Designed miniproteins, single chains. Designs and how they scored, part 28

Each design is a single chain, and the fold is of that chain. pLDDT is the mean over its residues in the fold that is shown.

## One batch from the design tools (miniprotein)

Design m954
Fold by ESMFold2-Fast:
Structure m954 (fold): chain A 65 residues (1-65)
Amino acid sequence: SPELEAKRQRLLAELQRVNDELSRVHAEIEANPDDEAAKARYDELVARRNRLTGELLEIDAQLKA
């Protein structure tokens, strides 16, 4: 489905942005381990990554059916 493939490409682009942000925030936490705001942001980004990964798996299953 062209619509599912377009959705997959959008999710992959968003996942790449989330992974880039996770790398930056991880570096911030390594520089300042007491930064609770950075840790909270990291946890939010991990949750968003997990949601995007779940959506990608669902779309992949639908595209292979």
Scores: mean pLDDT 88

Design m955
Fold by ESMFold2-Fast:
Structure m955 (fold): chain A 100 residues (1-100)
Amino acid sequence: MAAELEALAETASEKEIAELGLEHFGEEALKLGVSKELIEKLREAIKNRDEEKFEELLKEIGEQIKESLLKAGVPEEVADASVEEVERSVRELVEIIKRA
């Protein structure tokens, strides 16, 4: 309990919150039919700070999310907007992790 309260008081708490956000994203992406292999590769690219591989994998994940939304009857314009929002949110989480 004391160690948990100390962690919450440090700059590292932003990194922990962002890492939890990425874990939640991974779980939600799996529910939308994204492959576990792509999610693990994305995590490795983030860990290795491989920005080119990260962008490639994020685009592939976005394409799988879009396909799942279209199969569920979501209009293409709404599916595209949803993917853009997801990609933006994931990039923001990665930037927090990189800065903390």
Scores: mean pLDDT 77

Design m956
Fold by ESMFold2-Fast:
Structure m956 (fold): chain A 68 residues (1-68)
Amino acid sequence: SPMTAFDRAVEEVGLIVLTREVDRYLKLDEEERRAYLLELVRQRYPGFSEEERERIAEAVDRAVAPLR
């Protein structure tokens, strides 16, 4: 299936976290991780709504946090 804009954003944000910040990210608590991801999504994908940004942040955290 073709990637949606949502799927692309989740993949790209996840890759940024995994390649640049994973050690620091995994030391953050759940609230800090959510705040970090929301800021990153706002900076990289300003065209998304706040609801879409929250969903992207949640999807990325769900994929990355278990690597702790």
Scores: mean pLDDT 78

Design m957
Fold by ESMFold2-Fast:
Structure m957 (fold): chain A 57 residues (1-57)
Amino acid sequence: SAEQIARREAMIAKDRAAVEEIRATSTDPVLQLIADASETFVEHLERTLARLKAEAA
């Protein structure tokens, strides 16, 4: 449903913002490594969402 897509989009955007904040503000190399792994996953979710939105159009 449109509500599910919107909710998922908001969650993915929040996760993206969290990764960017860690990169911008953290001096902890372990947190940077976690950010790298999380970014790969978030990019995959963003591409999946974009594909689903395109297929729904």
Scores: mean pLDDT 82

Design m958
Fold by ESMFold2-Fast:
Structure m958 (fold): chain A 68 residues (1-68)
Amino acid sequence: MEAIIEEAVRVLREKGASEETVERAREALSMLTDEVTARIALQEIRETPAEELEELVERLYRGALKLA
């Protein structure tokens, strides 16, 4: 799980996301209990354009991928 979170943080920073967005994404991914769900979230972050990353991270944080 930690490796997935670190990769997501790296991708977000490389795409120019703000530190606030990076921290929110870290919180969202840390709430996930399933590694498969976390990998899906990482893939969405990788494929989302830089200008849409804040909206994606907000959706993730609000529980879009919170499957208990």
Scores: mean pLDDT 75

Design m959
Fold by ESMFold2-Fast:
Parts: structure tokens; sequence; C-alpha cells
Structure m959 (fold): chain A 71 residues (1-71)
């Protein structure tokens, strides 16, 4: 949903990578992970920190998707 995507972007812009990773995992399950990660990256998000937050939370699929955007 548009609101979920905006919440993920707002969280990462605040530096709240744990909250951003939780929202992003839901978005990834909905099939919109790539577009949201690209938007976060374009807006200066630290994708390494986002990946590490997702890993700590056990979001393996989200971690793999972020890794593709880092390479």
Amino acid sequence: SHMLRQQAIDAVQRGDYDTAARYLDDIVRQGYGDVVIRTMDRRGADLDRLRDAARRLGYDRTVRLIDRHLR
C-alpha cells in the first residue's frame, strides 16, 4: 500500500532502520521491495545499515533483496 511504502521511507529518513526493515519486509512479501529499496537508496539511505537491521530481525528474503541492490 502507498501508506506502508511512505512509512518505510519516513522511518529510514529518520535513521530508524529497525522500523524501516519491519515495514520493508511486509512490502517485500507484497512484491514491491525493489521499487522501495531503489527509492530509499536514491534518497540517501544507508542500505548496509538497512540490511543489517533486517538480518538482526530474521528477514532473510528482505536481506537477499537488499544485497542485490548493494552489488
Scores: mean pLDDT 87

Design m960
Fold by ESMFold2-Fast:
Structure m960 (fold): chain A 91 residues (1-91)
Amino acid sequence: MEVVLTLDDGVELVAPSEELLTPAAAIAEAFRSIEGVEKVEVKENGDVTITFKDGTVIEEKATPTVNAALAALEKAEALREVHLDPKSKLR
C-alpha cells in the first residue's frame, strides 16, 4: 500500500511502505538543499523517480540512487556551508 508524506516545504514523499520513507526523505532532503524537488517516489524494487518543480523527471536505480543521494548530500552541504557564510556570494 502506497504511503505519502508531505514535508514542511511541500515536497511529497511516496513509498510502497513506511520502511522506504527514510531513504526517500534523505534523497528529497539532499535535492531540496539544491532547490527544485517537488516529489520523490520510491518503488519496491528500489528504483526512484524524482520530480522537480520545473517538470524535470529523473529515474534512478537502487544502488546508483543511494550513491547519488550521498553525492547530492555532500554537494548540498558544501553549497549550504558557502551560502550560510555571510561573506559568501552566489557562484
Scores: mean pLDDT 58

Design m961
Fold by ESMFold2-Fast:
Structure m961 (fold): chain A 84 residues (1-84)
Amino acid sequence: MIEEHYEKIAEIANRDFEDVRRLTEEIVRDLAPVIVDTIIEILKKMEENKVDAPELRERLEAELERLMKELEEEEKKEIEKKLK
């Protein structure tokens, strides 16, 4: 998947910068859910193994929220550009 996205970028690199930029934005958007899912799975395994590390858990949840907010902000900016 990641490798496939980089190959598509390389292929489109000879086209307009606009196309390359749009593709990179899509890659970030596609990868964000995967990273979020991985963090959630780690949190679940910590609970199952009774790993009582509230500090670590809070840090993971904070990073999860940041990733979600970044994705939401990027979508908001894209909508704003279409509106203009």
Scores: mean pLDDT 63

Design m962
Fold by ESMFold2-Fast:
Structure m962 (fold): chain A 87 residues (1-87)
Amino acid sequence: ALETLRRLGEELLENSTDPRVRELGERMRNGDLEEQKRALEEYVKLLLEPLKKAGIELSKEEQEEIEKVLKLLLEGKEPEEIEKELA
C-alpha cells in the first residue's frame, strides 16, 4: 500500500467535514493499493468538478494541471488549498 495515500486519507478524515471527502479518506486509509488509487482518482474528479461546471474544457496543458493536483494531494493538501493553487 502507498503510505502517502494512507496518510492523506487520515488527514482528510481529520480535517474535512464533507461526507464525500470523508468517505474517500476512509478508502485511502483502509483500502489496498488499488482501492487507494481509485479513491484518489475520484477525489481528483471531485476537485475538478467546479472547473467543469464553469464550462472549462480540459486541454493537454490542463491535464498537466491535474498531475500537479495529484502531487499536491500526495503532499497532503486540502481541496481548498489545491483550488487556490490552481486559481
Scores: mean pLDDT 68

Design m963
Fold by ESMFold2-Fast:
Structure m963 (fold): chain A 109 residues (1-109)
Amino acid sequence: HMADLEAARDHPLARLVYALLRASKNPDAEIEFRAPRGPLRAGDTVEITVKGVSKEDYERLKAELEALGFEIIDEKKEGNKYTITARAPARALGATDDGPVTLKITLEE
């Protein structure tokens, strides 16, 4: 499981996800990653769901996204679930174009 993320560690999105899993300190954390096949294009959406994380992991992820220049366009906090939607140029996620890409992350405690 963790080895799959390490194989993609040079990708900015994979680095964020890897850092989040490491920060959680939870070996039972479950992750689901959904992205288009091939290179990212303007208008694409990347979705990440992580279970077994804390509120501190959510705040850390938000800070990392802002530090990378992502624009936070929506945040929802309901019970033990946190959802963040961010927007970035596709190049920031390893693509060759500058069009906007949507990143949607859902974290569950």
Scores: mean pLDDT 66

Design m964
Fold by ESMFold2-Fast:
Structure m964 (fold): chain A 85 residues (1-85)
Amino acid sequence: SAGEELREIGERGLAGEISAQEALDRAVELEKRTSGREGLAVGVAAGLAGISVGVGKIAKDEEFARRLAGRALLNSGEALLRGEL
């Protein structure tokens, strides 16, 4: 499901397995193949990850960007799995 995939992307970002940019790129690709309400929710999560990447570039802190993006995607994935989005 889209929620499970968002959660996995977020977990990998938080674990340092992927960069903040890679987490964003994966969320954007998930949005392209997700329709309806879930697609909108994935799009919002990807937007939050994009903001996180931008903030990290300004702060020159990749770890901070990765943690912000990963947490946003994980929380959004969990909310989708609970039917809250």
Scores: mean pLDDT 86

Design m965
Fold by ESMFold2-Fast:
Structure m965 (fold): chain A 83 residues (1-83)
Amino acid sequence: SMDERLYLEVHALLSLARMAESLGLSDVAIELIRRATELALELPPEKQEEVARELERFAETSKDPRVAEEAREGAERLRRAAE
């Protein structure tokens, strides 16, 4: 379904964001997290919660405070939308 494709796209963007951060491309990682969050807002609530948990883990493992903050903000937005 379109929702399944969107979910895969969100995961691909988050994987790319982790790679960008590992290369020191923090601004690119932030943009990718923002893009992933915006797409995830179009997902069903259950999938929004799954992506929020992934963003929470991203924030916990992030070495860049700016990237961690963007991931935390994205997770909060998705948790609020899933309610």
Scores: mean pLDDT 88

Design m966
Fold by ESMFold2-Fast:
Structure m966 (fold): chain A 64 residues (1-64)
Amino acid sequence: SRVDIVTSTFRVITDVRISSVDQNDRVGQQQADDLGQQTVDNAHGDMSVIQQINSQGQQLLNQL
């Protein structure tokens, strides 16, 4: 559902932010904040955009 994908996306973004803070990675923190804003902006829009943001967050976690 839309609620499930949005919730999962915010969870991934939160994990990116926490990991970036722990690593003192300011670029990662900014990327997490930017993805969070994009998720808010698109929460009532196209679900494919939310899925893309989720995938980007997962890729960032895999690089940490």
Scores: mean pLDDT 82

Design m967
Fold by ESMFold2-Fast:
Structure m967 (fold): chain A 84 residues (1-84)
Amino acid sequence: SLEEQIAKLEELRREFEGSPDPRSQELAAQIGRILDHVRKLLEEAEKTGNPSLLKEAQRILETTLQVARDERARLAAERDAALG
């Protein structure tokens, strides 16, 4: 569901915010901005009844969730490489 995807992104944002890595902090800020945009799209979709806005919100959530997971994995790999 959309609520589950939003919750997962909020969890990832909190995880990135908990890291002292500046790149993680920047990712957290970017996810926050995307979530704000998605909330505005959902509000507009409810107000107008336009199903294309709902589809756009779903696409953005799915894409952002995948990108966030990929970036988390990349940062972990870079950290592991630095430690030996």
Scores: mean pLDDT 82

Design m968
Fold by ESMFold2-Fast:
Structure m968 (fold): chain A 65 residues (1-65)
Amino acid sequence: MEKAKEAIEKLKARLEELGVLEEISYEGDTIYVKIKTETPELYTAASIIAVGIGFEAGLSVKVEE
Protein backbone atom coordinates (compact mmCIF):
# COMPACT_ATOMS: atom_id res chain seq x y z
CA MET A 1 0.00 0.00 0.00
CA GLU A 2 1.17 3.55 -0.74
CA LYS A 3 0.84 4.66 2.90
CA ALA A 4 3.02 1.75 4.06
CA LYS A 5 5.72 2.67 1.53
CA GLU A 6 5.63 6.33 2.62
CA ALA A 7 5.80 5.33 6.31
CA ILE A 8 8.79 3.05 5.65
CA GLU A 9 10.60 5.81 3.72
CA LYS A 10 9.96 8.33 6.53
CA LEU A 11 11.08 5.84 9.19
CA LYS A 12 14.24 5.02 7.26
CA ALA A 13 15.12 8.71 6.85
CA ARG A 14 14.46 9.63 10.50
CA LEU A 15 16.27 6.64 11.99
CA GLU A 16 19.22 7.03 9.61
CA GLU A 17 19.46 10.66 10.76
CA LEU A 18 19.79 9.37 14.35
CA GLY A 19 22.37 6.81 13.20
CA VAL A 20 20.41 3.95 14.76
CA LEU A 21 18.75 2.22 11.80
CA GLU A 22 20.06 -1.32 11.21
CA GLU A 23 17.12 -2.86 9.30
CA ILE A 24 13.55 -2.08 8.27
CA SER A 25 10.89 -4.34 6.71
CA TYR A 26 7.12 -4.51 6.23
CA GLU A 27 4.91 -7.60 6.56
CA GLY A 28 1.23 -8.16 7.32
CA ASP A 29 0.26 -4.60 8.41
CA THR A 30 3.34 -4.37 10.65
CA ILE A 31 6.55 -2.39 10.14
CA TYR A 32 9.55 -4.14 11.70
CA VAL A 33 12.44 -1.90 12.71
CA LYS A 34 15.82 -3.15 13.94
CA ILE A 35 17.97 -0.52 15.62
CA LYS A 36 21.40 -0.26 17.20
CA THR A 37 20.81 0.12 20.93
CA GLU A 38 23.72 2.05 22.50
CA THR A 39 21.75 3.69 25.31
CA PRO A 40 18.16 3.58 26.67
CA GLU A 41 17.73 7.19 25.50
CA LEU A 42 18.48 6.32 21.86
CA TYR A 43 16.13 3.32 22.01
CA THR A 44 13.36 5.52 23.46
CA ALA A 45 13.83 8.22 20.80
CA ALA A 46 13.77 5.65 17.97
CA SER A 47 10.68 3.96 19.43
CA ILE A 48 8.79 7.26 19.72
CA ILE A 49 9.62 8.18 16.11
CA ALA A 50 8.65 4.72 14.84
CA VAL A 51 5.34 4.63 16.75
CA GLY A 52 4.46 8.16 15.63
CA ILE A 53 5.04 7.42 11.94
CA GLY A 54 3.18 4.12 12.27
CA PHE A 55 0.21 5.84 13.93
CA GLU A 56 0.08 8.43 11.12
CA ALA A 57 -0.04 5.60 8.55
CA GLY A 58 -2.49 3.44 10.56
CA LEU A 59 0.10 0.65 10.88
CA SER A 60 1.60 -1.35 13.75
CA VAL A 61 5.30 -0.94 14.48
CA LYS A 62 7.63 -3.39 16.23
CA VAL A 63 11.05 -2.16 17.35
CA GLU A 64 13.88 -4.68 17.84
CA GLU A 65 17.43 -4.21 19.15
Scores: mean pLDDT 76

Design m969
Fold by ESMFold2-Fast:
Structure m969 (fold): chain A 51 residues (1-51)
Amino acid sequence: SLAEEIRKRIKEFQKKLDELRDNVDEAGKLAYEYFQELSRLRKRRGAAARK
């Protein structure tokens, strides 16, 4: 029936959304780590530039 096809489509979309959410969470973690490393590098660069 049409209702069964719609139900299958909804399940497929839910699976894809779960995958996207996992990717977004990983991207968020990577961005946070990247900004932390940039902060550390800036501090080290400042210390290395001291005469």
Scores: mean pLDDT 70

Design m970
Fold by ESMFold2-Fast:
Structure m970 (fold): chain A 104 residues (1-104)
Amino acid sequence: MTLEEIEARLSAAEAEGRAIGRARDLATLQAVRDQYLEYQARVAELSPEFFRALANTPPTPRALAELLWRHRESLTPEELEAALALAELRVKLTAAVRELQRLA
């Protein structure tokens, strides 16, 4: 996977988040939040140091893609998959909440 492919996946997640927020799809938003909490716990267990770096990175596609790309060689395939999934969920949730707040 290239840096551009990671950024594209995160950008797609952000667009999905905006759509959820605009539609006020609270059921889907709740499901995304539940998945976020599950993956957050998994990544924190698998790589506590990386989890801290991820948590302190802005929830934007570019910033998270650059973080994942820099750590790609230091993470196992399982850790990288979980970290990417967590990043996608974080971007999606952030975009959905921001869109909901904009319309309030």
Scores: mean pLDDT 84

Design m971
Fold by ESMFold2-Fast:
Structure m971 (fold): chain A 67 residues (1-67)
Amino acid sequence: SKREALQELSALLKKNNGVVSKEELREYLKKMGFSDEEIDEALKKFAKNDETVSAGEAVAIVDYLLK
């Protein structure tokens, strides 16, 4: 479910000092029902690094995708 995926993402961010890989974030966003195309657009807009995403960037990506 979306709630479970968000809880898992929050736990992963805390475990990894506020950073996740783009692949890990993609898997959680797909569990929430977003397509690879929607995820790629959000990553292009908010992710500063090609390999990793910070907690702040992950929040911005989720907010963008929910609009």
Scores: mean pLDDT 78

Design m972
Fold by ESMFold2-Fast:
Structure m972 (fold): chain A 69 residues (1-69)
Amino acid sequence: MTEAEVEERLREVEPKIRELVRQGKAEEADRLAAQFVLDLAAAGASDELILKAGRRLGKLMRELVAEYG
C-alpha cells in the first residue's frame, strides 16, 4: 500500500468521522477511526503509514471534541 492510497482512504473516512461527532456519536466515530487503522494494517500498510494515519485521525478527533464537546 502506497502513501497516496492511505491519503485517499483518509480523505474518504475523515468526513464520516466529522459527521458522526456532529451527530453526538463520538464513540462510533472513535470506533470507526480505530477500525480504519486496523484495516490499513490488514491491507499490508507499513508501520510508518499506520502511525502517520493514526496520528492524523487522533489529531482530527481531538479537534472535533474541542469544537463539539
Scores: mean pLDDT 85

Design m973
Fold by ESMFold2-Fast:
Structure m973 (fold): chain A 84 residues (1-84)
Amino acid sequence: MEISLEELRQLRDDVGPELAIQYFERSLSEKPNAKVAFMLGEAYEEVGDLERAIEAYELALKLAPDDEEISVPARERIEKLKAE
């Protein structure tokens, strides 16, 4: 699968975070995907739902723990959000 984080961010920017959340949640229910879970976390941060953002980033870590493109920024985001 070649869906980039940049393409998922562009989708969020084009439709807005609320519609992007609905899209990402549905996508995850049909096919677990670490990049989609990570982007769901960023979309929840943008709407101010920090608890759901943490849950989405933790899901991304579970789905792709060895993918440094996902695991490194997901861990950093979780630490930052828990410190707030």
Scores: mean pLDDT 79

Design m974
Fold by ESMFold2-Fast:
Structure m974 (fold): chain A 79 residues (1-79)
Amino acid sequence: SMEEEAIEEIERLYEETKERVAKAKSREERWEILREFTARVQEIMREMAEKGLVLSEEGLARLREIDEGLRKLGDEINA
């Protein structure tokens, strides 16, 4: 489904983002990487909303897990 494809893409981007953050040389670079990820996710979500797609409870739960992971990454960057 379009929902599954979109969520799988976001999950893939999240894993790539974690690797990029881990390899980054500065705090500034790490935040830039997170901003790029957030912008791309917002673009995907906007496209889904424009098509009238309603996310399932399962889809929302998966996105919430990513949001929690991003919060933890932000905390680690500031440590």
Scores: mean pLDDT 85

Design m975
Fold by ESMFold2-Fast:
Structure m975 (fold): chain A 100 residues (1-100)
Amino acid sequence: SMEDIIAEFEKKVKELMKKLPEEVKKKVEEGLRILIDGAKSGDLEKFEEALNKFLRLLLSAEHEARKTMSEEEYKKITEIINELLKEAGEFTRKYLEVLS
């Protein structure tokens, strides 16, 4: 069940990443790796630290897009980042439910 939740989250994030420019995608890939490693640890404190790092990387990616891209382009990236945040929230809820 834990492995299934992790696999489903990874699949959803990878699908959303296909829509991102390479520079933004690299930050999301780094964040995903950190979060998956934190989840696989089974340690709630490590998971929380990993989740915070993932969220900070998404914020950094959005900030970079706002500085370097047109308004039309960064709005599309912001929409994808918002979908990634929703998926991370859902993953966290499911993860905590299985861990408990």
Scores: mean pLDDT 86

Design m976
Fold by ESMFold2-Fast:
Structure m976 (fold): chain A 84 residues (1-84)
Amino acid sequence: SEMEQVVELAQRASQGDVSAVEGLLDLIENSTDEAVREQAFLYLLLVLPRIGEAARPPLERYARESTSEFARRAARLLLERLDR
């Protein structure tokens, strides 16, 4: 299930895997399930301090280029959190 993917990606991201940050952002952009999109965003907020600056390039890409307004706003908010 996509929710199981969110949990797996969050676990990998918490261990420093930047590709898992990209996977969570992809679920925020492309999942048709609102709960999956919201949970992926919440996990990104939670793991962001552990990833740090390595998360910036994928967040900047999604903020600029995502086809989803929700994903663009989520990425922008995460970038603001990274700057604090």
Scores: mean pLDDT 87

Design m977
Fold by ESMFold2-Fast:
Structure m977 (fold): chain A 91 residues (1-91)
Amino acid sequence: EYLKKAEEYAKKALASDDPEEILEYIRKALAYYARAQGLPEEEIKELLEKYEEGLKKAAAAILARKGQLEAAETLAPLSPRVKEALARAAE
C-alpha cells in the first residue's frame, strides 16, 4: 500500500545522515503519500517540482537537528535566526 511505502521512506530519511539520501527519501515519501491521496502521476510530478525548495528545507531541517549544520546548508540556506537558534540548542 502507498501509505506504508510513504512511512517507510520517511523513516529512512530520519535515519540517514547523507544529504542526498535524505532528500531522495523525502521525495519518495511525498510521492507515495500523494499516490495514497489519489493524485494522478502528472499532479505528483508537478507537486514535487513546485515544492522542491520546501523538500530541500525539510531535509536540511533533519540534518540541522542532528547537528550537521554544514551538510544542511548544502541543501538549503539557513536563515541567520535559524542558525542562531540551532547554535544555542547545540551549545
Scores: mean pLDDT 75

Design m978
Fold by ESMFold2-Fast:
Formats: sequence, structure tokens, C-alpha cells
Structure m978 (fold): chain A 84 residues (1-84)
Amino acid sequence: MTLEEELRLAEKILNRELSEEELEELSKIAGLPVEVIRLLMEFYHEVKEIKENLEEKEAEEKIKELYERYSKKLEEIKAEAAAA
């Protein structure tokens, strides 16, 4: 994968532009459930929004809170995927 291809993929993730087919393909490449890929996409999108709308110090505090919430959700999804 070239840097240009990686940047295009990152842009689609940050903008939540990935289709269901692209999510499934990325899931297979990463070896993670689709639900985890979707959660990561949402996390990075919210981080982008925070960074664009808040000053650096306030953004750091909000990103820390966001990370804690998403880490908990990720653990729940991983547990559910392991049970399925």
C-alpha cells in the first residue's frame, strides 16, 4: 500500500465514508470484527471533530474522556464477538 492509498483510506475513515463492503474487507485485513472497525472509525471521526473545534489543552482532556468511553465499548464488543 502506498502513502497516497493510506491517506485516502484514512480520509474515508475520518469522514465515515466506508461502505459495508469496505468495512468487511478492512475487517479481514486487520483480523478484527466489523463492529470493532466501525467503532474505530467513529472514534477517529470524533477525535478529528474535537481537534478542529477545541483548543489543544481542552482537546486533550476531551480525547482522554473519549478514549476511556470507547475502550470500554471495545472490550464489550470483543467479549460479545468471542462469545458468538
Scores: mean pLDDT 74

Design m979
Fold by ESMFold2-Fast:
Structure m979 (fold): chain A 96 residues (1-96)
Amino acid sequence: MSKSERLLALAEEVERRGEEIVRLAEAGDLEAAARLAAELAERVNEELLRLGLPRDVREEILALMGRFATAAVAGDAEAARRYREALVEKLREVAE
């Protein structure tokens, strides 16, 4: 699988798993949202390291992932949706 294909697959995974986390945060299940957000953050970090992306690009993606996780843990479903959308878009942009 190419680097582009792996980034697109990661974007799809973040979109799907991120939506589940947002739904849990919206429902007030903040413990489950926090756990799944931490698992997703580990997955994103591991894949970015394997892909060997430039430091600045990795830092931007990880900053968006961090903002998403923080919003989800705080129960801010609207902010979590915005950061998830931005993260997915950034992954798709980098895949080009």
Scores: mean pLDDT 87

Design m980
Fold by ESMFold2-Fast:
Structure m980 (fold): chain A 81 residues (1-81)
Amino acid sequence: MEEIILSNEEKRLLIEILGEITKVRDEMIAAGASVEEIRKALEEKKEELIKKYKLSEKMKKVVDQAVESAVRNAEAEMKAA
């Protein structure tokens, strides 16, 4: 699982998934949620999206990395605000 190569369909699905993750992150930051609350919400959203779209193992890996990046970005943004 070293290199993750996505099809055009998987790339479009990933853009949609990233949009959903970013939306949840941004809404929770705006609501004054803690980093732990954001992480929990994003992990719940990840599981929802995995089930909804029946994601492949490589797509699950990409989404997992996206959630971790979103949490780190939220931590950085909250410290900068």
Scores: mean pLDDT 79

Design m981
Fold by ESMFold2-Fast:
Structure m981 (fold): chain A 85 residues (1-85)
Amino acid sequence: SPSPLERLRGLIDEVVYGSPEEAERAIEEIRRLLRELGVPDDDVDSLVTLLRNAHYLRTQGRYGEARRLADQALDMIGEALRELS
């Protein structure tokens, strides 16, 4: 089975590169997984905001900026999961 971080990485790519409907479904799954892993609600909400902004930037053709925000979200998730380990 993939690790939690591997699953979250795949879902983040669905947020960035998917349709708006795919992005929202992936965001809800990310939210659920982060809460199951014990990430605080304030951190989950901040991460969701970053991911929605990454999706929006990609829809505007701003691919480099969208990828940068997605990578920042991944780094923040990795740090939160390390602190819970």
Scores: mean pLDDT 86

Design m982
Fold by ESMFold2-Fast:
Structure m982 (fold): chain A 63 residues (1-63)
Amino acid sequence: AMAEKLARAEELLAEMERLEREGLRAYLFDHDVAKVEELRARIRELRAELERLVGPEEAQRML
């Protein structure tokens, strides 16, 4: 129910934060533009999943 949705939302937010940190490292240290673009695409997919789970307004509030 709601508690399960919140737990899943927290997992999605944690994964997005992990990927953003990975992308920053790839950008700053590896200069790997392709990797940065790949990670950004994955973050967009996770954001879309969050929006489907809690709705776009609540997802934006959590981000």
Scores: mean pLDDT 82

Design m983
Fold by ESMFold2-Fast:
Formats: C-alpha cells, structure tokens, sequence
Structure m983 (fold): chain A 90 residues (1-90)
C-alpha cells in the first residue's frame, strides 16, 4: 500500500541519516537514536502486515538494540528489512 511504501522510505531515510551521523558527523549518540527509531518503524510494519516471520524479525531487532557495534547493528536491521521486503514482493 502507499502508506506501507512511505514507512519503508522513512526507514531507509533513518538508516541513511544514522550512517551520516556516525561516519560524517562522528555523532554516535545521534546515530544510535536514529537506528532505534528505524527499529521502531520496522517493528510497526511487521505487526501491521501480520508477518509470518514476526518472531525472527523481533529477535533481529532486539539483537540490534543490544549491540554496541554500529556496523553489526546495521547488518541486523538490514536483515530484518530484507525479510519484510521478501514478503512484499509476492
């Protein structure tokens, strides 16, 4: 749906902003907060679509929140997004 597409675009924007904050601005706190917002948006989408792999997505997002490594956090978040996109491709 158009609403779902907007949320997916927002998630990508938050991830890109987090990457910029971390690598360009050297603002680790801002980068962390932006990724936490992305995690929240991903969780909301997974709930709204009643995703068959919801438990797996939640586990990935929880692992991302617990990780102190920015790159590991990004990989876990991207994996969760990939799972959602696979379902939406039909």
Amino acid sequence: SSELDKKLKKIQELILEAIEAYYVDKDEEKARKLLEEAIKEIREIAKEINHPRFEEIEKLLDEALKSEDFEERLKLIQKAVDIINEELEK
Scores: mean pLDDT 84

Design m984
Fold by ESMFold2-Fast:
Structure m984 (fold): chain A 94 residues (1-94)
Amino acid sequence: SELEAETLVTFALMLLTIASLEARKQGDEETAARIEAVRDRVFEAYRKRDPEGLRQAAEEIDALADEYESQGKTDLANMLRKAAELVREAAELL
């Protein structure tokens, strides 16, 4: 279902935007930029209806979540992991 995939991607992009803003608020411009870059890759992969691109973006998001968790930022890491789950689910619906 196209509509379900679009809804999941929209929620993932929203979570990535919130995560990026929280990183920037904490002075972590590098992490914010990396989240913004992967958000752009999610958007482009979905625009192209590319499930492999979405899966690769989800892996990148999980890697960022692991880095954030290692810094003690558990809430941000959980938000990123939820975004990755939504992106993977969207890939299965394409």
Scores: mean pLDDT 88

Design m985
Fold by ESMFold2-Fast:
Structure m985 (fold): chain A 74 residues (1-74)
Amino acid sequence: AEERADQLFDEGVEAFKAGKYDEAVKLYEESLALNPQSPRAAETLFLLGQSYAKLGKLDEAERYFQEAAELARA
């Protein structure tokens, strides 16, 4: 599961770089679902926030940024 979660995260980053923000959101969410205790979880939540911001969904972006900050402080 951890290797698959890392692969999905990397695919999400490539989707984000390509401007495919909806696809990036899906890939990041799948990555978190497979390994919610990942050392990358805070980074993944931050990138979800960035992806939602690019989609103009600012309320969702703010929520994910807050979740990322809370997890990074834990």
Scores: mean pLDDT 82

Design m986
Fold by ESMFold2-Fast:
Structure m986 (fold): chain A 72 residues (1-72)
Amino acid sequence: SSSDALAGAALGAERAYKENPEEISKKAAEGDAKGVAEIVGKHAREEAERNGLSTYPSAELAGKFAAAGGKA
């Protein structure tokens, strides 16, 4: 569901920015939006798996959050 996707994306994004702030900042400074999306998407997928959520839409939505995101 959209709610599951949003929950997984939010959890993944939060974890990615807390655990990998330097890596995300470096990718953003390099203009590598795709690299930022990949890092955040990976964390969203992993968090969705742990919580039994839909992994695929969670990763995609997290990537969109990262690409648009106010911290990237």
Scores: mean pLDDT 68

Design m987
Fold by ESMFold2-Fast:
Structure m987 (fold): chain A 93 residues (1-93)
Amino acid sequence: SLAELLERLEELFKQLKEAIAAKDLEKAGEVFEELLRLLGEIIAILEKTDPARAAEVKELVLEASRALDQGDWENALKTLEEILALIREALAA
């Protein structure tokens, strides 16, 4: 379910923040790859139920990936937090 995927996404986001705070960039990269895979599953579900929300999440995923390509973990985390908010709103609707 979308709710179970959101719980997993929130757990991975917590792990990502902890890895970055510890300056463990290898672990941060691994956790981010797991987040991207899980976001792909969430987007596939949202495309069937809320295609407008799916499009917004896709745009933010690209933005987060661009931030990481530049080593900008601060903007990547901010963008991931916006993604979490959008997914929570989709569950509330």
Scores: mean pLDDT 85

Design m988
Fold by ESMFold2-Fast:
Structure m988 (fold): chain A 64 residues (1-64)
Amino acid sequence: SEARRRESQLVSRGAALAIRGIGVLTQARIQAAKSSPEEGKRLIEEGEREAAELIARARALFAA
């Protein structure tokens, strides 16, 4: 049905956003490990903010 097709599309887009969020956080942690403690903390905070936004968008799609 068209409803099942739309649900599959929403789930796929939500999963892609969640994977991107995990990737952002992982890259932030890798870069932080190569940086000074002060710079590392800033990079993690920035990555957590960006990841949280992507995860929030994924949640909205899963709730639709």
Scores: mean pLDDT 83

Design m989
Fold by ESMFold2-Fast:
Structure m989 (fold): chain A 61 residues (1-61)
Amino acid sequence: SAQLLAAQLAQRFGLTQANLAVLLDQELDTGRTTVADLAASLGLQPETLTQVLAYLRSLRL
């Protein structure tokens, strides 16, 4: 699930889910990294990363 993957990614990077959301959004906002490129670097399908990002953004920080 997107929720479980979000928790696992946060743990993997030693971050809270809120901080992970900020870092992922900053990386995408630079325009240097696409969702597909970021998903590939994390070992995820682009659709899966999109669901994780939607979940993280829904947490309202």
Scores: mean pLDDT 79

